Designed miniproteins, single chains, continued (2). Designs and how they scored, part 74

Each design is a single chain, and the fold is of that chain. pLDDT is the mean over its residues in the fold that is shown.

## One batch from the design tools (miniprotein)

Design m6548
Fold by ESMFold2-Fast:
Structure m6548 (fold): chain A 98 residues (1-98)
Amino acid sequence: SEEEKRKKEILIALTSAAVLLEKLKEGKTFEEAVKEAREYYEKLMSELENLSLEELKKIAKEKIERAGATPEDIAAVASMLAGVDEEEALREVEEILG
């Protein structure tokens, strides 16, 4: 469905945002972190039809928890990287973390 596709796109954006924030925490430059996060985003988007919503939620949760960033930072970065709505992204992060 279109709604399921949109939710998957948000989850991929959040997962990629978490990767960016983790790379910054590891000491990479902003340019390097953005490049790696964008490559990760493009890879997951290419597999969107083959990944279930449940699988994407699990991946997103693991990456978000590993990044150790705030829900607000993850949502803001997801909006920056993929153009997803920041408020929708924030709600999804809060849902994932429980």
Scores: mean pLDDT 87

Design m6549
Fold by ESMFold2-Fast:
Structure m6549 (fold): chain A 66 residues (1-66)
Amino acid sequence: MEELLKEIEKAVKEGSKTGKSVIERVVELVKKLLELGYSEREILERAKTISTSAAVAVAEALKVLK
């Protein structure tokens, strides 16, 4: 869980510098977390413990995956 959330944080930071592809990468990582059996709420709550940016990115990815 934490490693994938840290990867989301890295993707968000890199996207801020390089100017895109962040949402596609975040969607892929969130999908992996869901496949591992974590709930949407659990993923989002744990993302908040990493950073606000990671939590926002996770929330947007969850909307795309509906």
Scores: mean pLDDT 76

Design m6550
Fold by ESMFold2-Fast:
Structure m6550 (fold): chain A 92 residues (1-92)
Amino acid sequence: DPLLKKAEYYRKKAEELRERLKNSKTFEELKKIVEEAIEELKKEGDDDLAELLRKGLENSKTKEEVKNLIDAVITIYEGRSKGYEALAKVQS
């Protein structure tokens, strides 16, 4: 099921980001997480979200601000996972 594969993809991405957020201690480590998420989103064709994150990162000066950006990406990925799972149930 392509929708369940998309749901699983975004669930795993959210879990990976949550673990990286938990294990990251410095501003530079947190910034790298966001930079890698921007590049991944560009590869997926999600240019609008990638640009929003790029602007958010440019405006971020503290670890808390960068953590908030990572939390936003996690929330979006969890939402996408649940959305695709719900759509798969309707099509079954």
Scores: mean pLDDT 86

Design m6551
Fold by ESMFold2-Fast:
Parts: C-alpha cells; sequence; structure tokens
Structure m6551 (fold): chain A 87 residues (1-87)
C-alpha cells in the first residue's frame, strides 16, 4: 500500500467514526477533523520511515488533544490504531 493510500484509508475510517458521533457539534467535528488530518499525515510518514518513537509520540499527543476537545470516542479509535500498527 502506498503512503497516500494508507493516509486516505485511515482518514476515511476516522471521518466515518467522527460523523457517527452525535454527541459532538459541527464546530467540534471541524476542529477534530483538522487534528486527524495532521496526525494521519505525520504518523503515516513516521511509520513508513520506521520511526516508531515519533509515531508513538504523535499518537499520544493527538489522543490527548482529542480528549481535551471531549472527543473520547475518536481518541480511543486513534489509540487503538496506534496499538495495531505497533504489533
Amino acid sequence: MSQEELEQNLLNMLTSFLNDDKSLSEEQKKKILEILKEWVKKAVEALQNKDYETFKKLTEETVKKLEELGASGIANIVRWIGEEFLK
């Protein structure tokens, strides 16, 4: 899978989960989507470069930002994805 394909597949999955969350406002969803886009781009780049330390740090920082915004559901999905890629 290309880096671009992996980024798009992850973002599509995360966007689907985000859109299904009825507890979040449209303004919160827009802010969360920008955080997810940034994470996917940087995390996939780190993963392709086998920089697992940077990948872990980016994932942890992103989870904390999402939890701060009240997006605990999507934060748990991001954490799960991070764990799956590090197996």
Scores: mean pLDDT 84

Design m6552
Fold by ESMFold2-Fast:
Structure m6552 (fold): chain A 81 residues (1-81)
Amino acid sequence: MDKLAEAKSLIEEARKYFEQGDYEKAVELFEKALRILQSLPNPDKELLAEVLEMLAEVYEKLGQTDKAKIARDAAEKLKKM
């Protein structure tokens, strides 16, 4: 099943949009990747934390500070588990 590969592809695409300053497209792709990763039976906590950290940065760039804080807090919890 290629869901993990799909999520990794979306993360790479999201990173490219983030580097280009297209934060709206970057958040869309990171959120899609996060949803896929969370649906896996054995989710990769390191990869989940990475996506949540990138989402926090994108949300900050979009002025969505509350969403950024939630994403950052979630990433920190995953790193401590």
Scores: mean pLDDT 84

Design m6553
Fold by ESMFold2-Fast:
Structure m6553 (fold): chain A 61 residues (1-61)
Amino acid sequence: MEEALKLADQAKSKGYDLVAEAAKYLAKKGRDEEAISLARLALDPSKAGEAMRKAVEVLSL
């Protein structure tokens, strides 16, 4: 959980607030590995768009 929250905060600092919200949501549901993967995806500039799309899908639940 702490690692996922730390990475979510890093994504937010780069302007990916929606990814940060989705990663925190996944961590609260016990899906820490998915939360970490999503946040890390947003920290890769070539994959930021994919991360945002996945964040929308997660939060639409």
Scores: mean pLDDT 78

Design m6554
Fold by ESMFold2-Fast:
Structure m6554 (fold): chain A 100 residues (1-100)
Amino acid sequence: MSEEQKEISKLAGRLFELLVEAQRLANAQGKGEASRALVDIIVELMENMGKYLRGEITPEELIETLEELKKRLESIRDQLDPSLLEEILKLIEEIIKKLS
């Protein structure tokens, strides 16, 4: 892996940790729709990050995936902790900037 790919991988790892925390909080609060949506987002992030690190998709394709994940998170914004959502969105934006 390049140094850039290593940095992106570290940011994605932090993003994964925050998404898992958001999912646990939503589940604990009985927000089943948000919890399910977060599981789907986590799976899609892990799949596409793995493909990117293996050279199976382009940086541009990963950016498109990350922008779509941002839209899905925004659609459940009212069911998520505002501070945690803000940190998640900032990490996605940081990864996009490093891919650009």
Scores: mean pLDDT 87

Design m6555
Fold by ESMFold2-Fast:
Structure m6555 (fold): chain A 109 residues (1-109)
Amino acid sequence: ELSKKLLEAEFKAMKELAKENGVTEITEELLKQYKEGKTTLAELKETMSLILEEKDEERREIILEMLKEGVKPSDITAYLLRKRGRSIPEEDLPGAEAAEKREKELKKK
């Protein structure tokens, strides 16, 4: 099946890129949310791109825990953009704020 083969090729490319950048577990959690219908492929790719640019190991660990707890990839995208001082659409502010609150809760552990 062409669509299935294209999707499998995308997943393979993402996993290879994740391994090269030390974000394999984060990428597996993103793919899990996609398979569960909780995100789109476009949102997953955008979140993945921003995570690949993240060099702070503590931030990567917090993102991994957020994803394991069911925080959506789109909310992680909004959160990372705000952390970098980038403007986000007003409609994405609640998601960014929810992720920021979850970061504070995880840091209290």
Scores: mean pLDDT 79

Design m6556
Fold by ESMFold2-Fast:
Structure m6556 (fold): chain A 80 residues (1-80)
Amino acid sequence: SAEAEAEKHKKLGEEHYAEGERAFAEGRYEEAARHFEEAAKHYRKANELVPSEEYEKKALEAEINAGIALIRAGIDKRFP
């Protein structure tokens, strides 16, 4: 069902989001950005299947965190 597929994508999004948080905490900012981008894709897919304010907010939050991680990676490259 669409609900079962949305739940599957939600769980994948949560797993990638957690990996992004871990990578960010360890200073692996480019890796963190990739994980947050994957999380956002999964939350967006869940929202396409079952429109939900929760899924939309989680996708936006993951995108914001990916942007923050990319800025941090850029700082590290400029000031190594």
Scores: mean pLDDT 90

Design m6557
Fold by ESMFold2-Fast:
Structure m6557 (fold): chain A 65 residues (1-65)
Amino acid sequence: SSTDRLVKRLAATVPELTVEQLQEIYEAAQGLEFDDAQIDALVAFAKEHPTDVAAIIAAMRELAA
């Protein structure tokens, strides 16, 4: 799924994100769909804000709206 691709890329690219934080992002992404450009944008955002899980989740929800 698009959420699986997003979380896998975040895990590979943003080493500051813990397993627990990746799980929180995965749960927040349930029911949301992302294209490859949106995944690229979210990964880039997370690299700039690697400790701000709330901001990453807010960005995901904004793109899905």
Scores: mean pLDDT 83

Design m6558
Fold by ESMFold2-Fast:
Structure m6558 (fold): chain A 78 residues (1-78)
Amino acid sequence: MVFTPEEQAEIQRVLDEIRALVKEILATGSEEQKAQAQAILDAALQQVQALVQANAPASEILAVLRQTKSELQAILEA
C-alpha cells in the first residue's frame, strides 16, 4: 500500500497522540482503565491489520485510529 506524504504524516500524528494517551493511562490509570485501554488497542490493531491486508485506503485506517484516540481520551476523562 502506498500513502501520500500528507496521509503518512497524518497517520503518524494520530499514532503519536495515541501513544501519549496510552502512556498517560499506564502512568495514572486504575487497573480497570488500563484493561479497557488494552482492549481498545487490541481491537484497533486487529482492524488496522485487516485493512492493510485488504489494501484499504488511508482514510479507512485514519478513521479507525481517530476512533481509537477518541475512546482512549474518554477513559482519561472519566
Scores: mean pLDDT 83

Design m6559
Fold by ESMFold2-Fast:
Order: sequence, then C-alpha cells, then structure tokens
Structure m6559 (fold): chain A 90 residues (1-90)
Amino acid sequence: SEFEEKGEAFVEKLKPEMDEVYKNSKPEEQQEFLKEKFKEGILLILKLMPSREEQIEFMRTLLENSTPETREVIKEVMKEVGLDLEEVLK
C-alpha cells in the first residue's frame, strides 16, 4: 500500500540520518534534530491514515513508547491535528 511504501521510505531515510547526527552532533543538537524528524514523521503518517480511529490508535502507541522529550512532541502534534489526549489514552 501507499501508506506502507511512504512509511518504510521515511524510516529507512531517518535511520542513517539519526546515526550521522549521533556521531557528528552535540547531545542538544541531536535531541533537536530527533524532535524535528519525529514531528515530521508523525504528521506524514497521520495524513496517510484514512480514519480518526486509526489516528488515535497510532498516537496511543507512540505515547506508550515515548520518552519525556518525545511525549512533548507527540502532544504538540495532537494539538495541531485536533486530537484530544483523553481520547487517545482511552
């Protein structure tokens, strides 16, 4: 599916970029890069999801696997796309 193709392409591109940033950047620069790419990836995936229910399930999974720093990015994306935190956590 187009969703799988775009998702796989994003992840494959992100992996080498993350490795490069980790090797060549200061910890604070690495964190900012990861936040930016994480936000971009979430927004891209949400645009490809056909239903609100799928968007909620996806965001719930991300929150369950989040660190404090990525959790803030996830909350920001949820606010931008109009997803309620309570609905995602149910």
Scores: mean pLDDT 73

Design m6560
Fold by ESMFold2-Fast:
Structure m6560 (fold): chain A 79 residues (1-79)
Amino acid sequence: MKKVRAALYKALAIDLGIEVTDEEIEEFEKMDYSEVAEKLGLTPSEFERLLNERVLKPLGKSIAELTVEDIEEYIKKRK
């Protein structure tokens, strides 16, 4: 489960053009959406909306149904 959340946050950061290190992604696994949003310079509402619109809806799955492989393939398709 932790790896899926980290991969989702990485996918969103890449989509938004925000540079994030692997160490920062590991810290994001310990944070709620509000804390991660602040780190990315977004409000919690903007972060949740962008995560849903830019990552979750394109994948067609809920967070509970996603695997790390699903997210990695999504990142590859985005370059």
Scores: mean pLDDT 72

Design m6561
Fold by ESMFold2-Fast:
Structure m6561 (fold): chain A 85 residues (1-85)
Amino acid sequence: VELLTLKATVKIKGIEFELEIRGETPEEVAERLVDFIENLIDILDAKGETVEITIEEASEEVIKAVLEKLKELGEKLNVKITVKV
């Protein structure tokens, strides 16, 4: 099975994180990214802040899954998430 790869930059409170996430399905890659961001929001106490995500390298299926899961996360946590592809 060919692993799917996502390369992204996440910016919260002026701190930049470069990420490489791998998974067997688009959903797995998206869930791993969302889990990272949710934990980061909690650790940095970033409630009410803007989370900026730049997707630098991913397949269209991964991008679609990521956008769907990030929309759900933003609604759940009442956080503004902006995504640049």
Scores: mean pLDDT 83

Design m6562
Fold by ESMFold2-Fast:
Structure m6562 (fold): chain A 77 residues (1-77)
Amino acid sequence: MSKEELEEAIERAKKELEELAELVKRGEVSLEEFERAVERLEGELEQLEKAYPELKEKLEELRRKVEELTAEVRASL
């Protein structure tokens, strides 16, 4: 993937996690499904950070968003 495609993928991942968190809060998606999505994403982020150090700031922003959404989901249950 190009760097630009990766940056777009990071922004899409943020939006998808926000949507998934709202679905969990509504009871339409289980906490387990949300946690599985987070675990998968965290693994992908670790590999991306190693391959593309220039994306570190964007990846750190996404990691922070993951932590924030996970806390919000857990607090809403």
Scores: mean pLDDT 78

Design m6563
Fold by ESMFold2-Fast:
Structure m6563 (fold): chain A 87 residues (1-87)
Amino acid sequence: MAEEIFAEAKAWAEAHPEAMQTREAAEDLVRRVYTLAQEAKLSAEEIEALFSRLEEWARAHLPPDVAAFLAENLRRARANVRRQEAE
């Protein structure tokens, strides 16, 4: 499941290479991935691994500014997962 979500996110980014150079596109990508992860009911550990892979991919393939913005949005999403896990 998590690998399928990652593959979908990567495919979308590759289909929209120019859009992926904007902060808006990076935010949209994170939102889509997070929504899919929530709908798939992934564990906190699976979501953490998925976000780590997405951040690493972004660092390798996106401009530094966009990658940094993506990382910040992922950090906010990770905080939400952490709150849910703490219970």
Scores: mean pLDDT 73

Design m6564
Fold by ESMFold2-Fast:
Structure m6564 (fold): chain A 92 residues (1-92)
Amino acid sequence: MEEIEKIIEEIKKLISTVKNPDLKKALEWMLKLVEKLVSQMKNKEKALELLREALERIKEFLADENVTVRDVILAGIGLALRGIGLILDEEL
């Protein structure tokens, strides 16, 4: 869906503004993980919801001057587990 592409592009633009190289790398990893899951999802509405949640989490991280690489990794794992659950629901 065109909406999926727009949200991914918005997330990429936000990540490009990150000056801390370790934090930027963690956010890029998180986006790649979510993109891979979204590409495997049959339900595009649920894929869009997952991407919107990722966008909101990244916006929250960029607003927080105390955010750590660990916080981003844990959020990425949480989004991945949800995405896997959504894929399992489609197949089972």
Scores: mean pLDDT 84

Design m6565
Fold by ESMFold2-Fast:
Parts: C-alpha cells; structure tokens; sequence
Structure m6565 (fold): chain A 96 residues (1-96)
C-alpha cells in the first residue's frame, strides 16, 4: 500500500466528511466520527447534523474526540459500538 501525500490525505478527509454530510441529508444518521478527520471537517459535520435536528453527543475516548450523531430511532445500534469503544479503552488503561 502506498502512503498518501499530505495533500491527498487532506482531500480524502474532505471527501469522507462530504460523504457523511450527504448521508445525514439523506436521513441516515447514527455515525461515530473521530478527530482523525480534522477539526474543520468535524465542525462541518456537527453544524450540519445540528441544522438537520439530529442529536450530537461529544465524548473523549482514549484522548480522542468522538462525535456520536444519531436520531433516537438509530441510537441503539450506535450505542453498542460506543460501549465497545469505552470498554476497549478501559481494558487498555487497566493494562498500562
């Protein structure tokens, strides 16, 4: 696998953010978004979710900012994934 250039990485992050925003507009919420996308893209996704009336919950897991974006109708599906991430971080901390 070839490592992308910084410019290619930036374009990939923007493309991912654009895809997530398009999914929110299509009525498919319940994403977990990490700060790997960059603060600018995270802010764009958060603003669009809030504009569309989706609940946005912010949490820090393992020093990373995580946004949970979801409607109440999809909350259960994403809650399981969030709980899994929290348990993984707790297990990592217990081994440190």
Amino acid sequence: MKKPTEEQAKKMREAIADTLIAELRAGRPAFIVTDDLGEENIERIKAEAERLGYPVKEETIGGRKVLYIGSPEHEDAVKEELDRLRQAEAARAARA
Scores: mean pLDDT 68

Design m6566
Fold by ESMFold2-Fast:
Structure m6566 (fold): chain A 61 residues (1-61)
Amino acid sequence: ASAALTVARAFGDTEAEKAVRDAIAQGKSLDEVYDAGIAASTNPAARAALETLRRIDKEEA
């Protein structure tokens, strides 16, 4: 969850950052947090990074 927020911030995608933060605050699952960030992302690089991180995070969880 914190990794998704860090990635969104690193790419300057404020919409993805807000969606991730809101999902975390609502107690959503890791999968739902990533879905929210990916869906809200406006930067293609941020979206690709979140998709990659989601795959890695799910493998490590």
Scores: mean pLDDT 78

Design m6567
Fold by ESMFold2-Fast:
Structure m6567 (fold): chain A 100 residues (1-100)
Amino acid sequence: SEYEEIVVETAEELSRRVAETLSEEDALRVDDYVLRMMTRVLDWLAANPDASREEVIAKVEEEFARMKAAVAADPRLSEEQKATVAALVDEALARFKERV
């Protein structure tokens, strides 16, 4: 699926950008949230093969918002790291929307 490929590439790019910005240990923590988000979106796409572009965007926005909330609630990350990750997540979502 073209949507599945774009979701995977978006998640991989986000993980790379986080790894460039955070320590290895903190980047791995964020990767757990990215993988969870990616899995939920991919499972939803598999269950909804006839989903419209608008429905796909809405689902991706929902799961990205959930990921941002999870990162914001993680006591192991500093406020500065949380703000940085939130910005990278917003950039990744914007790039996803441009590609679909």
Scores: mean pLDDT 90

Design m6568
Fold by ESMFold2-Fast:
Formats: sequence, structure tokens, C-alpha cells
Structure m6568 (fold): chain A 97 residues (1-97)
Amino acid sequence: MELLGVERKVTLTYKDGKTEEFEFKTDDEEEIQKIIEEIAEKAKDAVEIREETVIRTSTGNWRRETTIKDGKLTYEKFEVEGDEETRAALEEIAARR
């Protein structure tokens, strides 16, 4: 199994209906942390937060989608595709990202 990519998308919706979208395609922990801090600051003024994370490998994919509205988790979808070894490895990678 080879890691092909990690994609993270965050969409913030504000009280005025304005939306901001953030996409990350990096494995650099320092860069990820910096972007997370920027999102957290902006999320203070957001009424809805949608997050999608996709981890792609040569033998399977992991996807998680969540929606938080007014500080409450309103939607969560979790999907893993692949053989048993691929699923186990993707769960481990997801726990670290």
C-alpha cells in the first residue's frame, strides 16, 4: 500500500451568508498546525463549519465528513474502502492527521 495523498477541506459559513473555503494537500505538520490555527480564529465568527478529509492510497480510501452548526455536531459521515489491511492502515493514518 502506498499513500497517494491527503486532502482536507474546511468550509466556514458566516452569519451574513458569506463562505470561506480552505483546502490542504500537505503532510507537513507545522504547515497543517498553522492553517488549523488560522481556521480556528475565523471559526469563532462562523455559524456553520463543514469539514471533509480524504486519505487516498493505492489499495483504498478513507473519507470523513462533518458539519458543525452553532457549535454543535449536526452531521457526521465516515467511510473506508479497501481490504482489511488497507482499512487498518488508513485508520492509523487518520488518527495521526
Scores: mean pLDDT 74

Design m6569
Fold by ESMFold2-Fast:
Structure m6569 (fold): chain A 90 residues (1-90)
Amino acid sequence: MKTVKKAPSGSTREIEEEGDTITVKETLYLSPEQLAHLEAVLREEAANLPENAKLTVEREGDVLNITLEAEVEVDGKKKHVKVEATVTAV
């Protein structure tokens, strides 16, 4: 099952659920200053993640690629959650 939501700013969020895997894809547009701040915060948080989570943050020019993978329990069921976000400076 796939759900897509678009914002007026061109930002999008797609949620896809297949069995025990939930994939969330987000596209965001921020100012260069906001993107730099987000990168700094995420890199700091990556150092303090629990053992069941993995955060990858990659910067390529004006684009920040973020991947978060975690195992969470939802309604007594174990789910694999993958969040992929692409943030572009405008």
Scores: mean pLDDT 75

Design m6570
Fold by ESMFold2-Fast:
Structure m6570 (fold): chain A 51 residues (1-51)
Amino acid sequence: SLERAREALEKVQANPNVPPVVKEAIQSLVDAGQYDLAAEAGEMAIELYGK
């Protein structure tokens, strides 16, 4: 969903521990309209890097 993807992207962008390439990848999924994939990838990025 768009809302879930947007929340995940905002958390990823706000987190300094997430690598820039990962932030770019999630942004590109949102830009491509791949909201479910973007949300899942963003949530995974927070789990892996967010501590």
Scores: mean pLDDT 81

Design m6571
Fold by ESMFold2-Fast:
Structure m6571 (fold): chain A 80 residues (1-80)
Amino acid sequence: SKEEELYKKGLELFDQAGVLAVLGHTDEALQKAREGAELFKESGKPEEAAEYLNRVADVAEQAGHKETAEEIRKLAEELK
Protein backbone atom coordinates (compact mmCIF):
# COMPACT_ATOMS: atom_id res chain seq x y z
CA SER A 1 0.00 0.00 0.00
CA LYS A 2 1.00 3.66 -0.21
CA GLU A 3 1.26 3.66 3.59
CA GLU A 4 3.71 0.72 3.49
CA GLU A 5 5.77 2.53 0.83
CA LEU A 6 5.99 5.63 3.05
CA TYR A 7 7.07 3.47 5.99
CA LYS A 8 9.84 1.76 3.98
CA LYS A 9 11.09 5.13 2.71
CA GLY A 10 11.09 6.40 6.30
CA LEU A 11 13.25 3.45 7.35
CA GLU A 12 15.74 4.30 4.58
CA LEU A 13 15.87 7.92 5.79
CA PHE A 14 16.49 6.80 9.38
CA ASP A 15 19.33 4.55 8.15
CA GLN A 16 20.86 7.56 6.37
CA ALA A 17 20.40 9.69 9.50
CA GLY A 18 22.21 7.04 11.56
CA VAL A 19 25.23 7.01 9.23
CA LEU A 20 25.40 10.82 9.24
CA ALA A 21 25.01 10.91 13.04
CA VAL A 22 27.89 8.44 13.51
CA LEU A 23 30.02 10.78 11.36
CA GLY A 24 29.01 13.83 13.44
CA HIS A 25 27.23 15.52 10.52
CA THR A 26 24.61 16.99 12.86
CA ASP A 27 22.62 19.21 10.47
CA GLU A 28 22.41 16.53 7.75
CA ALA A 29 21.52 13.83 10.29
CA LEU A 30 18.73 16.03 11.71
CA GLN A 31 17.38 16.74 8.22
CA LYS A 32 17.18 13.03 7.34
CA ALA A 33 15.75 12.20 10.78
CA ARG A 34 13.00 14.84 10.39
CA GLU A 35 12.14 13.52 6.92
CA GLY A 36 11.96 9.94 8.20
CA ALA A 37 9.80 10.95 11.16
CA GLU A 38 7.40 12.82 8.85
CA LEU A 39 6.97 9.77 6.61
CA PHE A 40 6.35 7.57 9.67
CA LYS A 41 3.68 10.05 10.86
CA GLU A 42 2.05 9.92 7.40
CA SER A 43 2.11 6.09 7.59
CA GLY A 44 0.30 6.26 10.97
CA LYS A 45 3.30 5.27 13.13
CA PRO A 46 4.49 8.37 15.05
CA GLU A 47 5.41 6.25 18.11
CA GLU A 48 7.78 4.15 16.00
CA ALA A 49 9.33 7.35 14.66
CA ALA A 50 10.26 8.38 18.21
CA GLU A 51 11.75 4.92 18.82
CA TYR A 52 13.91 5.07 15.68
CA LEU A 53 15.03 8.61 16.51
CA ASN A 54 16.24 7.40 19.91
CA ARG A 55 18.15 4.56 18.21
CA VAL A 56 19.86 7.07 15.90
CA ALA A 57 20.73 9.19 18.96
CA ASP A 58 22.18 6.12 20.72
CA VAL A 59 24.56 5.34 17.83
CA ALA A 60 25.63 9.00 17.65
CA GLU A 61 26.43 8.97 21.38
CA GLN A 62 28.34 5.68 21.08
CA ALA A 63 30.40 7.30 18.29
CA GLY A 64 31.26 10.20 20.65
CA HIS A 65 28.86 12.79 19.18
CA LYS A 66 26.86 13.69 22.29
CA GLU A 67 25.61 17.02 20.89
CA THR A 68 24.22 15.27 17.79
CA ALA A 69 22.57 12.67 20.05
CA GLU A 70 20.97 15.38 22.23
CA GLU A 71 19.49 17.22 19.22
CA ILE A 72 18.05 13.99 17.79
CA ARG A 73 16.56 13.05 21.20
CA LYS A 74 14.92 16.47 21.24
CA LEU A 75 13.23 15.54 17.93
CA ALA A 76 11.92 12.33 19.54
CA GLU A 77 10.44 14.34 22.43
CA GLU A 78 8.71 16.69 19.96
CA LEU A 79 6.81 13.65 18.63
CA LYS A 80 5.60 12.93 22.19
Scores: mean pLDDT 86

Design m6572
Fold by ESMFold2-Fast:
Structure m6572 (fold): chain A 109 residues (1-109)
Amino acid sequence: SIESQIELLRQIVGALQNIIDDLRKNPNDQEVIDRAIEGLQTIANILQEMREEARKLGYDEVAELLDRAVEEIQKAIEALKKGDVESAIEHLERAVELLQQAIEELEKL
């Protein structure tokens, strides 16, 4: 349902904000970075599935926002793998903004 999708996106936004906070507090902790990469891969997979569902339902604007959020998360993962925590945080902050926009679009349905 739309309500269940909104709730899941809100949970994902919260998870991303927690990852950002952990990375900001521990930018040189490799264990924190490795856990962030694993969590972000899981989130990206969930968002890709949500994007395909949104597209099948004709929610093209939501699907586009989710696709852009996945791209930002993938860029964050690449930055983390290179040790560029500052760049990763910037990409994750953009992903959060895109997901908040997706929630607003779903709330209009």
Scores: mean pLDDT 92

Design m6573
Fold by ESMFold2-Fast:
Structure m6573 (fold): chain A 110 residues (1-110)
Amino acid sequence: MDEIIVELYVNGELVARTYNGAPGLSRPSKATGEAKVEVKITLIKTGPDSSEGPRVVTVQVNGVTKYSATLNLKIGVTQSVSFTVSGLKKGDVITVKIDGVTVASVTNEG
């Protein structure tokens, strides 16, 4: 079992920080229309039968994929991905997935 920290930023504000998908910090994002989304992923350690290497990172808004990339994760290395979403409105849900598993989710309040 891998230990991963995920941090989700909307317009430069940290809105979620999770450890293996469990929330250590969660607050609503406050954006209307166009927003810059940044995800930081840090692999803390691998499980005894796991290894560093490629993971598929996906960011969705209301279940619609807005960003997807394969990142090569290494222990102690923080990787950052950033992109812009348009048409963000109150009630939208921003979800981050690693290999199809949800690791962070926030609701936008507008």
Scores: mean pLDDT 80

Design m6574
Fold by ESMFold2-Fast:
Structure m6574 (fold): chain A 65 residues (1-65)
Amino acid sequence: SSMVEEAEKKALEVQKDYEAEGLRLSREAKSPAEGKKLYIEKNTEGNMEALRLIREAKEAAERAA
């Protein structure tokens, strides 16, 4: 439980970091279309990493039970 809770908290931080980077890249982009693409790509990467962290923590918690 605590391992999963810690992973969920870290996953939220990872999502925030990727969103912030996506926003930064969007602002620096040469066009609005490029900026939107970069923002979506970074948010997708962050979401995938967040899900990986939670999955690994759940698997570890199940093995420790």
Scores: mean pLDDT 86

Design m6575
Fold by ESMFold2-Fast:
Structure m6575 (fold): chain A 107 residues (1-107)
Amino acid sequence: SSVEKELLLDVYLISAGGSLLVVKRMLQKLYDKTGDPRYKELILQVDEIIDLLREAGRTRDLSVLREAIKKVQELLKRLKKLNMDPLIINNVEDALHLLEHALELLE
C-alpha cells in the first residue's frame, strides 16, 4: 500500500541519518584527540548530507535523494583513502545501502 511505502521510506531515511550521526560523533572524538582540521572538514560533509536527508524526507524530491547518495559515495571514497576506522566506514556504507533502498522505493 502507499501508506506502507511512505512509512518504509521514512524508516530508511531516519536509519541512514542515525548511522551518519554515529560517524559525526566518532569524527568529533578524533578531532578532539588530534586537532587535525581534516576531521572538522569531514564533519561539515556529514552535516551537509544530514541536511539533504531532512530535505528529501520533507519534500520527497528524488533529485535531493540522488544528491544525498552522491555525497555519501564521495564521503565513503574519501574516508577509505584516509584509512579511517572500520566502524566509521561501516556506518557510512550502512547509510549508503539504506538510501539506495529509499531510492528504489521512490522509483
Scores: mean pLDDT 91

Design m6576
Fold by ESMFold2-Fast:
Structure m6576 (fold): chain A 80 residues (1-80)
Amino acid sequence: MKTARELLTEALQTFGLVPPDFVLPEEGITEERHGTLHERVVGFQRLMGLEADGVVDEATLVGFVQAYLKVSAEEARKYL
């Protein structure tokens, strides 16, 4: 079973927002460190109907899985 982080990485690659070899950083995607990539993640969050803050926390991962797989929050948490 894929994790929420793996699904998010695949979705970002599929939408062409990151390179095919991109790995999601542990510190998250910040404006200070990732500039243009942070803006692209915010755009992706808006496209998926998520809170558009660019921060990849547990709430963002749950919300992403809900929007991407069209499942409940309870089901989405199984991917954490």
Scores: mean pLDDT 70

Design m6577
Fold by ESMFold2-Fast:
Structure m6577 (fold): chain A 63 residues (1-63)
Amino acid sequence: DEVLEEAREKSKFAPTPEYAVAAVRQIKKIGGEEARREAIKTLIPMSENPVEFTEEQLEEIEK
């Protein structure tokens, strides 16, 4: 998916929690819950420095 590839590139160059949340949300809209679960596993490990989410940001991802 183009959205997943774009999210991966943005996570690589600008690994912020905000970008990760937005990317996961977009992937959920396209592929649903299973796609969101895979996106979280894929996008977070792609960062050289693992992105630490705040409790509020984790709630955003779950919603």
Scores: mean pLDDT 58

Design m6578
Fold by ESMFold2-Fast:
Structure m6578 (fold): chain A 65 residues (1-65)
Amino acid sequence: MTPEEAKELGRRMVRAALNAGVSPEAIGEALAQIASTLTPEQRKALIEGAREVDPEAAEVAEKRL
């Protein structure tokens, strides 16, 4: 996964979860679990993608890492 792909993944995941009625806090927790399996560069890109859609979800994810 490239950083560009990780950023797009972050955007898509947050967008889909919000459309499904999932809270930003729950989305942030899920993002942190996925980010923990990624390289530091991929992790940063994933979180930046998430932040473009929902800054609260991204902030929750960063606090869990």
Scores: mean pLDDT 85

Design m6579
Fold by ESMFold2-Fast:
Structure m6579 (fold): chain A 72 residues (1-72)
Amino acid sequence: MKEIEKLAKESEPYLQALADAQAANPEDEEIRAVAQEVLELVQKAHEAFEAGKLEEAIEYFREVGRLLKEAV
């Protein structure tokens, strides 16, 4: 249980870095597209977590981490 919360919190610095990158380059359509993809995955992870589908939520958070590393 707490591991998913920890994983989500560990993603916050990368989400902030993506937001900072988008703010610095607001015209960058690729950064905008990645931000939208990350937002959708975070939403799905949250819904899976609330539904008790912990493994599914973990996979969505892993995908968020992968995209953030590739974008930043």
Scores: mean pLDDT 72

Design m6580
Fold by ESMFold2-Fast:
Structure m6580 (fold): chain A 105 residues (1-105)
Amino acid sequence: NVKDKLLEIKKLVEKGNVAEAKVLAHELLGSILEKGGPKLLGIIVRNVLLFGSDEEVEAFGIALGLLQPSQEKINAALTEAVKLAPKHRIDAFLRGLEKGMKAAK
């Protein structure tokens, strides 16, 4: 399922296997970023933050960050996160996003 794949991506980044993590992140989220637009990304973020744990939300942030999303797509995701989630969940998403973006370099 998506949850297990997100946690696997997080584990790969933590092990330094960034290239493999990027491939899996692209398989999972690439079509959303390329074809789905900001609205679809916002819907996905909403569902992850509503139903995921802090660890799962951080893992989602890592996966998204690995794909180096545009500022428009980041802003759409953050807008949905701010509306729906308590601060600790938003913080987990932002930590993951930063970690993923830095690992992608």
Scores: mean pLDDT 79

Design m6581
Fold by ESMFold2-Fast:
Structure m6581 (fold): chain A 93 residues (1-93)
Amino acid sequence: SDKELAKKAIEKILEAVKKALKGDIEGARKDVEEAMELASKIKGKIGKLLKEAAESAREAVEKAEKGDVLGVVGAALRAIGHIIEAERLLEQE
C-alpha cells in the first residue's frame, strides 16, 4: 500500500539524515537512493513531498561530504518539514 511505502521512505530519509550528521557518507547515500525509489512508487501529493524530502536528504549528504555542518542542519530541517506535511496527509487518508 502507499501508506506502507510512505512509512518505509520516511524511515530511510531519517536514517540518511542521521548518517550524514555522523559523517557516514556512503551509508547516507544508500539510504537516500532507497528512499527515492520508494517515494517514486507513491502517486500524488504524498509521493511528491517524500521525493522533496529525499532530495533534501541528498543535499544533507553533499553538505556533509564538504564538511558544511550548518548546510547539513538546514537540509535536514527541510527534509523533516516535508516529512511532517506528508504524515499529515497520510492521517487524512
Scores: mean pLDDT 87

